# Ledger of designs, part 66: designed miniproteins, single chains, continued (4)

Each design is a single chain, and the fold is of that chain. pLDDT is the mean over its residues in the fold that is shown.

## One batch from the design tools (miniprotein)

Design m14417
Fold by ESMFold2-Fast:
Structure m14417 (fold): chain A 67 residues (1-67)
Amino acid sequence: AAEEEAKKKAEEEAKKLKEEYDGEVKVSEFTFEDSATGTRKKRFVAYVLDENGYVEKVYSITVEIPA
């Protein structure tokens, strides 16, 4: 499914970030409805925080999901 594939991609990117950076690597997800199209979407974001809590690197992917 598109949601599962997107989650897997975000997790793979998070794994790469964890190998490259000595920061806290996180994955966040957001479910929202696109008012313009009426479709339900989910965005996955993989990011690494530096020692000061700033975002060092980010990757995002958005997919349509069933309502």
Scores: mean pLDDT 77

Design m14418
Fold by ESMFold2-Fast:
Structure m14418 (fold): chain A 64 residues (1-64)
Amino acid sequence: ISEEEILEALALMVLGVTKLLVSQGKKEEAKEFFEEMLERLREKGASEEIIEEARKEAEKILEE
């Protein structure tokens, strides 16, 4: 399994937790959690493609 595949899976998990927090009415906490985890993914070498896709999905979640 490639490092890229692992980082992609982690990004999906981060989005799942972000969505869960929004569903609980914790929109500000969800936003802070997402930004912190996205920065961690970038530090781990996640490609800009993974980062950009995760950000686009989070924007949809946070606008709900």
Scores: mean pLDDT 80

Design m14419
Fold by ESMFold2-Fast:
Structure m14419 (fold): chain A 68 residues (1-68)
Amino acid sequence: SAEEAYNEGLKYLAQNKPEEAIKKFEEAIKLDPNYGEAWFNLGFLYYFNNKPELAKKYFEKYNEIHLK
């Protein structure tokens, strides 16, 4: 499920494995495109990985989900 993929992403973040966490958050979004928390965490991870334009797109999607 999207929730299980998202929770595995959080587990990888706790283990300091951001690349594995990104893959799991992407899996969560693929399973449920309205899983806002996965969009937010991907935006956050891309921001800290020096990809601010990509981060902005993910944060914009998070905002779209929560404004509806």
Scores: mean pLDDT 84

Design m14420
Fold by ESMFold2-Fast:
Structure m14420 (fold): chain A 69 residues (1-69)
Amino acid sequence: ADAARQRLVELANEAKTAIDNGDLEKAEQYIEEIRRLADELAGTDPVLAALARSTAQYLEERLKKAKEA
């Protein structure tokens, strides 16, 4: 599942960069893409789907903190 795993890593890095740059709207878009990827993977790679969901949750917590500042 190399392509899906690479896409998750790319989206996570893009979301982190967007949060760090204060581009909170763009960060929300990347987090949403990670959630969609998790939904798509749920039937074929449930372990990677769970990792994607955990990644999105972590990034949402970071985004929430950035919005509150």
Scores: mean pLDDT 84

Design m14421
Fold by ESMFold2-Fast:
Structure m14421 (fold): chain A 85 residues (1-85)
Amino acid sequence: SEELNEAAFKAEKENPEAYDEFVEEETQRLHALRQKLRAGEISESEAYRLLADFYEDQARKYEEKGFKHLAEAYRLLAKRYRELG
């Protein structure tokens, strides 16, 4: 959404190194989940639950670093994926 993009741009501007670390963590986690799903190691429902857990953890970490708006956006994202699993 536009709100998520705005929050991300603000985080990147204020602390690019910390933001890059979070983006890399998410990219690696998503890649790992896709590989497990493709290999038949987890179901789509399980993937959604694991992704929701990851986004909840990311929201907490964003909050700890002062990225409040991004933390709020990620909590909503986690809620959506939890509803799918």
Scores: mean pLDDT 85

Design m14422
Fold by ESMFold2-Fast:
Structure m14422 (fold): chain A 73 residues (1-73)
Amino acid sequence: YKEEAERLAPTDPARAAFYRGLYYGSQLDAETAEKAARVETDPAIRAGFLYAAAVKSGDPEALARAQAEMDAL
């Protein structure tokens, strides 16, 4: 995810921000990643944190919410 963020930054900053959030969220546990998402003001970074939290928790409702946030980018 870190490499994807670096590749996309010049041409798609919103997508790059999503992958940065996903990368940082992947280094955290699900609860901490979800808390980080709640205080994040950038919607793309927030979507990344939510997606990472959902994948780690295995919660289908959380995954659906994260997909909706990502699709809104």
Scores: mean pLDDT 73

Design m14423
Fold by ESMFold2-Fast:
Structure m14423 (fold): chain A 56 residues (1-56)
Amino acid sequence: IEELREEARQVEEEIEELRKRLEEDPDDIKTQINLLLFESILSTTKALIEELEKRA
């Protein structure tokens, strides 16, 4: 669980970096796709943490 929380923090940091890059180059479709993917990963990780807490 703690490891997953740390991963979530790292993903949030990556999202912020991607968002900043997208502000500099808004037509970068690859960065847009990566941003969406990382946001999906973050949501999944948070959901997994909550599921594990419920099972305990």
Scores: mean pLDDT 77

Design m14424
Fold by ESMFold2-Fast:
Structure m14424 (fold): chain A 88 residues (1-88)
Amino acid sequence: MTEEERKKLLDECLKLAEELLKKCRELLKKAKTKEEVLKAIAIELEVIGLELELEIKLKKNTLTKELADEYLKRLKELIEEVDEMLKK
């Protein structure tokens, strides 16, 4: 994988993470129970952890396409979960 390809994958992951964090903020505003608040915070922390791991692997030049694809898949799964919670 080239440096340009790594940067493109990072940019895509960061865009999805930003969208997900925005949705988590909306979820927190709508949260009526402690369980809903904790779930929103847990998802936000997972997203932050994924971003940090991705940046560390990019800096160390250890980011593989397989790992990037796994991060993208996980971010998309989290977006689906938050969207379902936001639908009431």
Scores: mean pLDDT 78

Design m14425
Fold by ESMFold2-Fast:
Structure m14425 (fold): chain A 77 residues (1-77)
Amino acid sequence: SAEEERLREEVERQRERAVREARAHFSAGDLEGMEAALLEYFRFLVEKYPDASPDMQEWLRERARELAELYLELLKE
């Protein structure tokens, strides 16, 4: 649906922003800032979850799982 497409686009925008901000903080030696940026993205996913359709809830769960992998990958850099 158009609503699901808009939610997917918003989630991707939030993800791209969070990764960009997290990398900038990490490069500056600010681990707390990096974690805060990733946590804001996670909180966004949590906020959208309860009112989402079952299919979108599954998709949002997958995005949340990917966040853990993103965090670990950023720590390798």
Scores: mean pLDDT 85

Design m14426
Fold by ESMFold2-Fast:
Formats: C-alpha cells, structure tokens, sequence
Structure m14426 (fold): chain A 72 residues (1-72)
C-alpha cells in the first residue's frame, strides 16, 4: 500500500500521470481507495518537502493527518 502510494506520488510529480493512476489503483486494491489517497498525499508532501516546497508540503501533510484522525 504505502510503497505503491510513494511510487504513485513520484510518478505524478515527474509528470507521468498514467503511471501515477495505475499505481494509485493498485494501492487502493491493497488498502482501500480512501487509505490509498491519504498515503499518496503523505508521500507527495514528503517529496515536496525534500525539494524545498515547504508550504505546499505542510498543507498536504496537515490535511492528511486530519483525515486520518477522522477516519479512525
């Protein structure tokens, strides 16, 4: 689940939308669509933070954490 979500985020940020969607679908098959989308958001935030886009990373990370708390 999380590994596929990370690869989906990497593909999306690289501009490979087809690969990103395929990997997201596989992650959703393993952990469910909701958890897969959260994992992709978290992975995207981590990648943006590593690239220095701190504001966008922070926004995605806060959204993902709030969603996870509400789904628990």
Amino acid sequence: GEELARRAAEADLAGDAETALELLRRAAEEVGAERAHLAVAEATADLLEARGDLARAEELRRGAERARELLA
Scores: mean pLDDT 78

Design m14427
Fold by ESMFold2-Fast:
Structure m14427 (fold): chain A 55 residues (1-55)
Amino acid sequence: SVEEQIAALRAQGDADLAETRANYRAAGVPDEHIDGVLATYRAQLDAELAALRAA
């Protein structure tokens, strides 16, 4: 179902964001830059989930 797809994408997105944050921190990237990158990815994920709900 669309609900199952949305739940799976949200869970995967959250996991990917957590891993990306950890990797950037390990590489010495400043938190302010990490926050900007992750905010962009979260906004894109939210838009994709909204599009799936509208379909």
Scores: mean pLDDT 84

Design m14428
Fold by ESMFold2-Fast:
Structure m14428 (fold): chain A 60 residues (1-60)
Amino acid sequence: SMQEQIQRLQQGVADARETIERRKQSLLEEGVPEEKVEEEVQRALDHLDRWHQRRLQELQ
């Protein structure tokens, strides 16, 4: 159903955000500068948002 497709998409986005957060924590633990980590995280979130919006358009 459409609702099941939306739920799967929402789960995928949630899982991707968790992966990005774990990556952030790993980089900070490795001593990567906070500014550089923020740049990588923002880039990843921007890519995720663009992908998410594209998937939503395909469902409508």
Scores: mean pLDDT 84

Design m14429
Fold by ESMFold2-Fast:
Structure m14429 (fold): chain A 82 residues (1-82)
Amino acid sequence: KEKLLKETKEKIKELLLEAGVSEEQAERIANGAEEGIKKVKSEEDAEILALALKDGLLEAGVSEETAEKIAKIFKDTAIKIL
């Protein structure tokens, strides 16, 4: 569980940096995603939070493709650790 969470956080941060998000903002978003995953109690929660993450990333100027990829990584990890 801990290893998967760490790898997921690092992957989300990497994708954000590649998308042009600053190091500080990428770290904050990745940390928020990790905490969000830890709070997921159902598959429905994972889907709702993943959609909220995607919408937030789109509003921040991240591309549709990158936002969708990050949201999928978030959802897949959250469901896997349930």
Scores: mean pLDDT 82

Design m14430
Fold by ESMFold2-Fast:
Structure m14430 (fold): chain A 58 residues (1-58)
Amino acid sequence: GLSEKEKKERIEEAAKKLGISVSTLYDLAKGKISVEEFAKKYGVTEAIASRIRELLQE
């Protein structure tokens, strides 16, 4: 597992690379947006979206 600091840093890096807000990634983590819908909207694979969600949750 990653430390809380490492998780936060990786999520902030992902947000910058995707050109989206960190709050949108936290919506994914909370299940407010599905992995499939996130992947479709931001042009990433479902595997990447799922990994981002898991990093935020644990």
Scores: mean pLDDT 75

Design m14431
Fold by ESMFold2-Fast:
Structure m14431 (fold): chain A 94 residues (1-94)
Amino acid sequence: MEEKEKKAEELFKEGLKLLGEGKYEEAIKKFEEAIEIDPKSKLTADAYFYRGLAYIELEKYEEAIESFEKALELDPNNELAKGGLELAKALKEE
């Protein structure tokens, strides 16, 4: 439905804004809300990717790994998510 797609996009954009402002926990909440609306869309793959970046900034590396793995499950050719996964794994070992 167009309304659901628009709401997911709006929540995703708000999440990106919050991420840029350093409001990582608030950004994660917005990405999770967008994911719940359309769990299998390309936008949802991107939402998982940016959720992973927010978790890295919060030093929650296991949650970052899970987020990037879910992004790759939806979009296996996402090179940024592959890079994020490798980074999160490396940071977890420190």
Scores: mean pLDDT 85

Design m14432
Fold by ESMFold2-Fast:
Structure m14432 (fold): chain A 65 residues (1-65)
Amino acid sequence: PGSATRAGAGAAAYAAAGDAEGARESMLKGPVNEEGAQRAEEYAAKGDLEGAGRAADEGAMSNGG
């Protein structure tokens, strides 16, 4: 099974590429809830890799319960 760390890594990778939409789609494919994916997309659009990763991980933790 996937982990919160994996979701964050995926979001950060897409953010590094400047692909906010890809980051959101990747997270929704995995264990990240819609709110977390949306926040990660926002951070990715700003080029904030750490913020995108954290938002995705928080979304994954919340969705995993």
Scores: mean pLDDT 68

Design m14433
Fold by ESMFold2-Fast:
Structure m14433 (fold): chain A 58 residues (1-58)
Amino acid sequence: MDPLEKGEEAALEFKELVENGKSKLEAAKEVAEKYGVKVEDSASLEEIGDKLGEKLGS
């Protein structure tokens, strides 16, 4: 799957989760887990974004 296409899908899912009442951190964790990214409980939004970007860029 194209990395750009995966990034666009992840961004849309994140937006929908936030609009549905999830916090930005919770939405980011859910999207990251869906794409197979390991997320620590103490991870910041920035750290989750970096890991997800790395995974989607592979």
Scores: mean pLDDT 74

Design m14434
Fold by ESMFold2-Fast:
Structure m14434 (fold): chain A 65 residues (1-65)
Amino acid sequence: MQQELEEEALRKTLERNGEKAQEVVKTANEAYDKALAEGASDEEANLKSSEAGQKKWKELQEEEK
């Protein structure tokens, strides 16, 4: 039982972290695609993508405090 509880806790932690990582990546990719669609350069799109990803990650971290 103890091993099963530890494995379940670890699995849930990995799933939670994976979901957060996916949300950050999705948000960053959406910002990148939107910037390119609006006529931004690849460099500008990368900056906006990075900003969106960092903002999303910060929001998710603040929720976990």
Scores: mean pLDDT 74

Design m14436
Fold by ESMFold2-Fast:
Structure m14436 (fold): chain A 67 residues (1-67)
Amino acid sequence: MAELRRLTAQVVGYAIRAIGALLDGNKEEARESVEEIRRIAEKAKALGYDELAEEALEIARKVEEKV
């Protein structure tokens, strides 16, 4: 459970950062946050946390649509 909780917290943290960057018009920071979310999604998938991986990728996709 510790790794799942850690990865979930990281996804939430980067999602908040991405939203803040988009509100500020900072496309560079939004893109950086998307890259980090994708890395976390790959790690989650490798560990068998498929649901977290899918949710993380969906967040990344939605942020990219706004950049």
Scores: mean pLDDT 84

Design m14437
Fold by ESMFold2-Fast:
Structure m14437 (fold): chain A 55 residues (1-55)
Amino acid sequence: MEEIEKAREEAKEKAKKKLEPLAKARASADEGDEASKKAIDEGDKEVEEAKKKVE
Protein backbone atom coordinates (compact mmCIF):
# COMPACT_ATOMS: atom_id res chain seq x y z
CA MET A 1 0.00 0.00 0.00
CA GLU A 2 2.62 2.56 0.96
CA GLU A 3 4.68 1.55 -2.06
CA ILE A 4 1.82 2.59 -4.32
CA GLU A 5 1.55 5.93 -2.56
CA LYS A 6 5.29 6.54 -2.77
CA ALA A 7 5.37 5.47 -6.40
CA ARG A 8 2.61 7.96 -7.12
CA GLU A 9 4.38 10.69 -5.21
CA GLU A 10 7.63 10.05 -7.08
CA ALA A 11 5.81 9.99 -10.40
CA LYS A 12 4.05 13.23 -9.50
CA GLU A 13 7.31 14.87 -8.47
CA LYS A 14 8.96 13.76 -11.69
CA ALA A 15 5.99 15.03 -13.66
CA LYS A 16 6.00 18.33 -11.77
CA LYS A 17 9.72 18.79 -12.35
CA LYS A 18 9.18 18.00 -16.03
CA LEU A 19 6.12 20.24 -16.18
CA GLU A 20 7.96 23.23 -14.77
CA PRO A 21 10.34 23.53 -17.76
CA LEU A 22 7.40 22.64 -20.01
CA ALA A 23 5.37 25.52 -18.59
CA LYS A 24 8.24 27.85 -19.46
CA ALA A 25 8.59 26.27 -22.89
CA ARG A 26 4.87 26.73 -23.55
CA ALA A 27 5.09 30.38 -22.57
CA SER A 28 7.98 30.78 -25.00
CA ALA A 29 6.10 28.85 -27.67
CA ASP A 30 3.33 31.44 -27.43
CA GLU A 31 5.99 33.83 -28.72
CA GLY A 32 6.80 31.36 -31.52
CA ASP A 33 10.13 29.86 -30.50
CA GLU A 34 11.17 26.78 -32.46
CA ALA A 35 13.20 25.34 -29.60
CA SER A 36 10.20 25.67 -27.30
CA LYS A 37 8.02 23.70 -29.71
CA LYS A 38 10.45 20.79 -29.69
CA ALA A 39 10.79 20.91 -25.90
CA ILE A 40 7.00 20.84 -25.51
CA ASP A 41 6.61 17.88 -27.85
CA GLU A 42 9.34 15.85 -26.16
CA GLY A 43 8.17 16.76 -22.68
CA ASP A 44 4.54 15.94 -23.44
CA LYS A 45 5.54 12.46 -24.58
CA GLU A 46 7.63 11.84 -21.48
CA VAL A 47 4.90 13.07 -19.14
CA GLU A 48 2.32 10.93 -20.92
CA GLU A 49 4.50 7.82 -20.62
CA ALA A 50 5.10 8.54 -16.94
CA LYS A 51 1.37 8.89 -16.35
CA LYS A 52 0.65 5.60 -18.08
CA LYS A 53 3.17 3.80 -15.90
CA VAL A 54 1.57 5.25 -12.78
CA GLU A 55 -1.80 3.88 -13.80
Scores: mean pLDDT 67

Design m14438
Fold by ESMFold2-Fast:
Structure m14438 (fold): chain A 60 residues (1-60)
Amino acid sequence: SMSPLVSSRFELGDLYLKLRKYEEALKAYQEVLKLPEATAEDKDKAQKAVDFVKQLIEES
């Protein structure tokens, strides 16, 4: 149901998050918010990921 462009950005963000590359993960999730094909559900999920990663950066 998710577009390939949206899913690839989430996969990239998730990969960077697993590698503890939080700035790169943040950028990947923020790109989802800018994609015109991203649904309201995709954007909500991406915003929650952005908020989570920002918290990790503050705690690091």
Scores: mean pLDDT 84

Design m14439
Fold by ESMFold2-Fast:
Structure m14439 (fold): chain A 55 residues (1-55)
Amino acid sequence: SEAQKKAYEELKELGEKGEATAEKVAELLEKAGYKVDPNDLDNLQDAAVELRENT
């Protein structure tokens, strides 16, 4: 979706800047329609993989 594509672009930019914190990643995943907990690293990892596969 448009939201997933936008979130993936922002996620790449955070990685390039070295600013890919759990909090910022969780915020982007929520904007893409995923329900995540920044304190659950496995949940964040699974959602991030799903975002990449759908983009």
Scores: mean pLDDT 76

Design m14440
Fold by ESMFold2-Fast:
Structure m14440 (fold): chain A 74 residues (1-74)
Amino acid sequence: MISDEEIDTALVAIQAAIARLMDRKGYTEEAVELLKKALERYKDNPKAVELIKQYAETMSPEVKKAVNEAIEKL
């Protein structure tokens, strides 16, 4: 049986993967906006927040900075 939190975490993983592909193609601003919206939507899910952070660590320095600043504001 899958919990709502597990479904949300899976949806966040998909969104983070898309953002990483966008960043790799030079769509850095769009990647940042996608991840910020995901953080705002799933801020009460610690696993989702950690997953976004882990993906951001593999992305450009601009995305890493923006995501870390957004997490600290939570």
Scores: mean pLDDT 82

Design m14441
Fold by ESMFold2-Fast:
Structure m14441 (fold): chain A 65 residues (1-65)
Amino acid sequence: AIEYLNKGGEYLHQKDYESALEYLKKAFELATPETLAAVAKGFLDLKEVAPEELHPEIDKLLAEL
């Protein structure tokens, strides 16, 4: 749902990358065709700033889109 996408963005802004990833995963699980592109962008934005240790999980989720 859009609420999880918004929370993911909030945690990303706070530099809490693990919480951002968790909420973006929840947003992806509940994604509609209209929100899927926004979720994908959320993962891409997270990957740009997140530590390398989180990149494999982000890449796996992007591959599932």
Scores: mean pLDDT 80

Design m14442
Fold by ESMFold2-Fast:
Structure m14442 (fold): chain A 76 residues (1-76)
Amino acid sequence: SRVEELNEELERVLTDPSLSEEERVERAKELLEQGADPLAPVGLGVPLVEYIEKLIPTVENKELWEELLEFARSLV
């Protein structure tokens, strides 16, 4: 389904080491706006919200990821 395709792309984007933090957050937002399911498992086998919460302590631009987290939470 389209949702499955969007969620596969979301996992790919979030785990792609060739993308900057800015690129990962922007593309993730676009995929969520297109209808990606924020409750579907991504990375580590957990839902997007939990994945981002685990990621935030390790990232350089915490504000970008916190904005993505708030956006994802608003869709649940």
Scores: mean pLDDT 82

Design m14443
Fold by ESMFold2-Fast:
Structure m14443 (fold): chain A 65 residues (1-65)
Amino acid sequence: MKKIWLVYDKSKEEALEVSRRLAKEHPEYTVIPVPGLSKEEAEELAKELEKLTGWEVEVLDASKL
């Protein structure tokens, strides 16, 4: 099953850097940075992406990675 990781952080630079690292470590996953979104906004976007793609979407907090 294909998986998408949505990586959010208040800092655009942190979200982009963590997403780049995750994409390098896990090339089998689609890693999408969503800088400036809150956890709630990222979770709402994840639900929409699951509806559009049929793939599993997981929300990751870049500040905790």
Scores: mean pLDDT 80

Design m14444
Fold by ESMFold2-Fast:
Structure m14444 (fold): chain A 56 residues (1-56)
Amino acid sequence: GPLEEEIRRRLAELEARAAAQTGVARLVGDHELAMAKRAVEELLAQGDLEGALRAV
């Protein structure tokens, strides 16, 4: 649905931004992406679409 599409879009944007970084900024971006993905996966497993959207 629209919320799942928006969640995927925001995660893809985070991935793209992290991939565009270098040095310390890349490490920070990769860490933030990993944390966001974990939170989204946990919330989606619970059926909390609104919570998952807020996690990104």
Scores: mean pLDDT 86

Design m14445
Fold by ESMFold2-Fast:
Structure m14445 (fold): chain A 68 residues (1-68)
Amino acid sequence: ADEKERKKIEAEITLAFVRMYISLAKLSPEEEKPELVEKALKVLEELEKQPEASKEELEELRKEIEEI
């Protein structure tokens, strides 16, 4: 019954992890940034596979990662 709602929540959780790693990377020392950026990109790739994810939001997240 709630399959679509569950998938939407999973996408929101994945998005939250991407945002978390981006924020941590921005606040971290230069030596730690590459590792956090790599983690953000891996989670973003998982989010991109989810049809519930907004394409516009995915492009914005990718751009933000590139600016770190």
Scores: mean pLDDT 80

Design m14446
Fold by ESMFold2-Fast:
Structure m14446 (fold): chain A 56 residues (1-56)
Amino acid sequence: SAEDTVLKALEAFGRPLSVRELARLTGLSQATVSRALRALERKGLVVREDGRYGLA
């Protein structure tokens, strides 16, 4: 899933990433990454800081 792909990218890089960076790294569209990040944030798996998303 897009959510699993985004989580794996965050784990691999070990730092907060922007929607644009995640889209480039995963090959997903920015819209798909943004929806996945919103779902993951609601689940408490990622946090938003300074316009970037990192693992919670």
Scores: mean pLDDT 85

Design m14447
Fold by ESMFold2-Fast:
Structure m14447 (fold): chain A 69 residues (1-69)
Amino acid sequence: AEEEVKEAEKRIAADPNDVQAWIDLGKAYAYLKKYEKAIEYYEKALALDPNNKEAKALLESAKEELEES
């Protein structure tokens, strides 16, 4: 998760339009149970690619996990 966060951040620094890098960053934060950050990064991915089915599904799952408090 920590290594995956750093790798995704490096990819985003090189290309901020890398949709998959934003998704990977969101997934890394979700794995750390930091769902609010995961949601933010999935929303950034969807801002770049509004029809991305993976990002939509992951966003919905992260929101459900956040509501389970």
Scores: mean pLDDT 83

Design m14448
Fold by ESMFold2-Fast:
Structure m14448 (fold): chain A 97 residues (1-97)
Amino acid sequence: KYNEEGIELFKQKKYDEAKEKFTKAIEENPNDAEAYNNMGKMYYSLELLEVAKRAYEKAIELDPNYAEAWENLAKVYEKLGEFEKAEEYRKKAEEIK
C-alpha cells in the first residue's frame, strides 16, 4: 500500500513522491512505525542525519520492539561518531530479535 509505493518511488530516486506516500501512510495510521522507519531510511540515504534520527526515534516510540529501527538508529550514531550510543542501540536491536 502507501509504504510499499513509497519504497518503490524511493528506489527510483523520486524522493518528493516517496515522502508523499509515507506521509499518506501516517495520515491513515498515525501509529505506523514502519512509515517512520521508511522515512528515516530515505533521509539517511540523503545524509540528512538529524531528520533520519528523529524519524527512527518516532518509530521506536511507537514500537519499542522494532529491531530494524533500533539498528538504523545505531547506524545514524555511528555516522555521527557517537560510537558508545551506536553500540548500545545495536545491542538493543539484537536483544529484540
Scores: mean pLDDT 85

Design m14449
Fold by ESMFold2-Fast:
Structure m14449 (fold): chain A 60 residues (1-60)
Amino acid sequence: MEEIEKEIKRLREELAETRQNLADAVASGDEKTAARYAAVQAILEGGIYFLELVKKKLEE
């Protein structure tokens, strides 16, 4: 099992939680919290994308 695979899994789980928190903040009208979670979502999506590219190049 690759360390990268574990990190991707962790980030995907964090992304799922962040998406739910963003949805809840939007539903409650908490614009500041929604903006924060939207930023975190973008960072997590970027991180996952980068790690998937690295994994693809190192994959046997």
Scores: mean pLDDT 81

Design m14450
Fold by ESMFold2-Fast:
Structure m14450 (fold): chain A 71 residues (1-71)
Amino acid sequence: DVAERVAALVEEAKRAAEAGDAERARALLDEAAALVGAYLRSTLPAEEAERLEAAVRARAAGLLAAAVAAA
C-alpha cells in the first residue's frame, strides 16, 4: 500500500527532523515524494503526474523548512 509506505516515511522524517538530522529528514521526504510520483505516473497522464509530484515535493520542502526553523 503506497499510502502506508508514504506515511511510514513521513513519520521517520518527522523523527529525524526532531532529532536535528535535517539531511536524513530530507532524504526520507524525497523518498516519500518519489513513491507518490511513481504512483501518480501509473494512474494519471504523465503531464498531470509531473505537476502533482512537483506540488508534493514543494510541500515536503516547506514542511522541512518549517521544522528546521522551529528547531
Scores: mean pLDDT 76

Design m14451
Fold by ESMFold2-Fast:
Formats: structure tokens, C-alpha cells, sequence
Structure m14451 (fold): chain A 61 residues (1-61)
């Protein structure tokens, strides 16, 4: 489900140090980059993650 994929993204970011690219997240989760992009936008709007162009995504702390 959408919630399960978002939880998997959050867990991946929580266990990875620094910024993670959309391509890395897509590869690690076995989904398309467009699917990752969609869910990252939702998580960023919710204040859960930050995305920096050219660097990638990390959890907000």
C-alpha cells in the first residue's frame, strides 16, 4: 500500500547516513524513480524529509 511504501522509505532514510538519491531509493526498494518522487513530495510536504537538488533526500531532525 501507499503507507507501506512511505514507511519503507522513512526506514531506509533512518538507517542511512547523509543524503540518498532518488535512484538509490528506487533501487533499494525495487520501485520506479517516478514512484519514489511521488512519495518523497508527500513526505516533504508533511515535514518528514528534506530534498536538496543535486544531493538527494534525508530525514528532517
Amino acid sequence: TRRELQARIVNLLATTDGYVSQAEIAERLGVSKSTVSYHLRELEAAGVVETVPGRGTRLRR
Scores: mean pLDDT 80

Design m14452
Fold by ESMFold2-Fast:
Structure m14452 (fold): chain A 91 residues (1-91)
Amino acid sequence: MARELAQRAIELGKEALKIAMEALKNAPKEYVPQAIGAALLGIGAVTGGELALKLVDQGRTGPQALKLAQDGVRDGEVAIEKAKEVLKKAK
């Protein structure tokens, strides 16, 4: 479970970054800070997920790895939502 959630956090974070970068390219200047925020949150989800995977591989920190993975999934989902909202405003 922790490994699957960690991998999902990485995938969600990468997707959020992709959408945020597309939004940044076409966003009106007033939405640029929101696009940057979504990108940074996506990067956080990737980093947290990668750390959670390393902890799972070490076999020593199951509860902490699970929490990191869960937090990463939530951050990734929020980042995608924010990125998509900016992308709607950019078009």
Scores: mean pLDDT 82

Design m14453
Fold by ESMFold2-Fast:
Structure m14453 (fold): chain A 59 residues (1-59)
Amino acid sequence: MKISEELRERLLEAEAEVIKAAVDLATAKSEEERRRAEEELREAQRRVDELVREIEEEA
């Protein structure tokens, strides 16, 4: 598998955002915090999925 440095860095950043959003969701103390964390988690996961697809196309 051949991955560009830029794609690898973007994937690591996106995975870090997923972890952050998951922690925010697990520790949310209000409905507003939970809703925001859920949206952030969905967006971060979508970003990871897109980057994984791009990496697979380069392999």
Scores: mean pLDDT 78

Design m14454
Fold by ESMFold2-Fast:
Structure m14454 (fold): chain A 61 residues (1-61)
Amino acid sequence: TVTFDEEKVKEIVKASKELLDAMDQETADAVLRQAGELVSQGKYDEAIKLLKDAAEEARKK
C-alpha cells in the first residue's frame, strides 16, 4: 500500500469531521461508507468531493 497521497488522506479525514458536524450520524455513516469504497479503489478525489458535497447540502437545510 502506498502513502503518497498523504494530503488527500488528510482532506478526507477533515471532510469526514465536517460531515459529522453538518448532519446526523446515521446519514453521515451512509456517506462515509460510500467514501470508504471510493478510497479502497484509489479514487481519493471522488471521495473528497462526495464528502464535501454532502456536507454542503446538509448546511443548506
Scores: mean pLDDT 76

Design m14455
Fold by ESMFold2-Fast:
Structure m14455 (fold): chain A 79 residues (1-79)
Amino acid sequence: LSPEKKKELEEKAKELVKEDVELALKDKSIEEVIELLEEAIKYYKEALETREVSEEVRYAAEETIKVLEEKIEELKKKL
């Protein structure tokens, strides 16, 4: 992967997680949102272990996991 593509995937992951969390928080408690994010991380980790994916897809999934983990930590501070 090019450095430019890596940056693009990192920015997309941050944007998508931010939008999804903001939307979920309109209808759900912080605790419920944390549970959903933890389930999403588990899903991505399992998918990466069981599926052969392109380098681009793997990198995108790994970056999404990192962003999800960071967002869970941020939300836990608000509890």
Scores: mean pLDDT 82

Design m14456
Fold by ESMFold2-Fast:
Structure m14456 (fold): chain A 75 residues (1-75)
Amino acid sequence: DEERFRKNLEFSELVLEAIEAIKAGDKEKARELAEKIAKLMGADAEEVLKKLEELAKEMSDEELEEARRKLAELR
């Protein structure tokens, strides 16, 4: 249970980092993080990147910082 929880936290951290990279315009970092997420999901990295870009458009910078803060509290 704890190992699964830690893996879920790592996954969530990667997603938030990818969203930050997309919002910052760091295309290389966003692609690298999307590839890591895709490997964990067994999915296509390009499809993951597109979904992350959509999520980044829907999230404000304030919402992203709040999500990151909440995730850090779970460590």
Scores: mean pLDDT 78

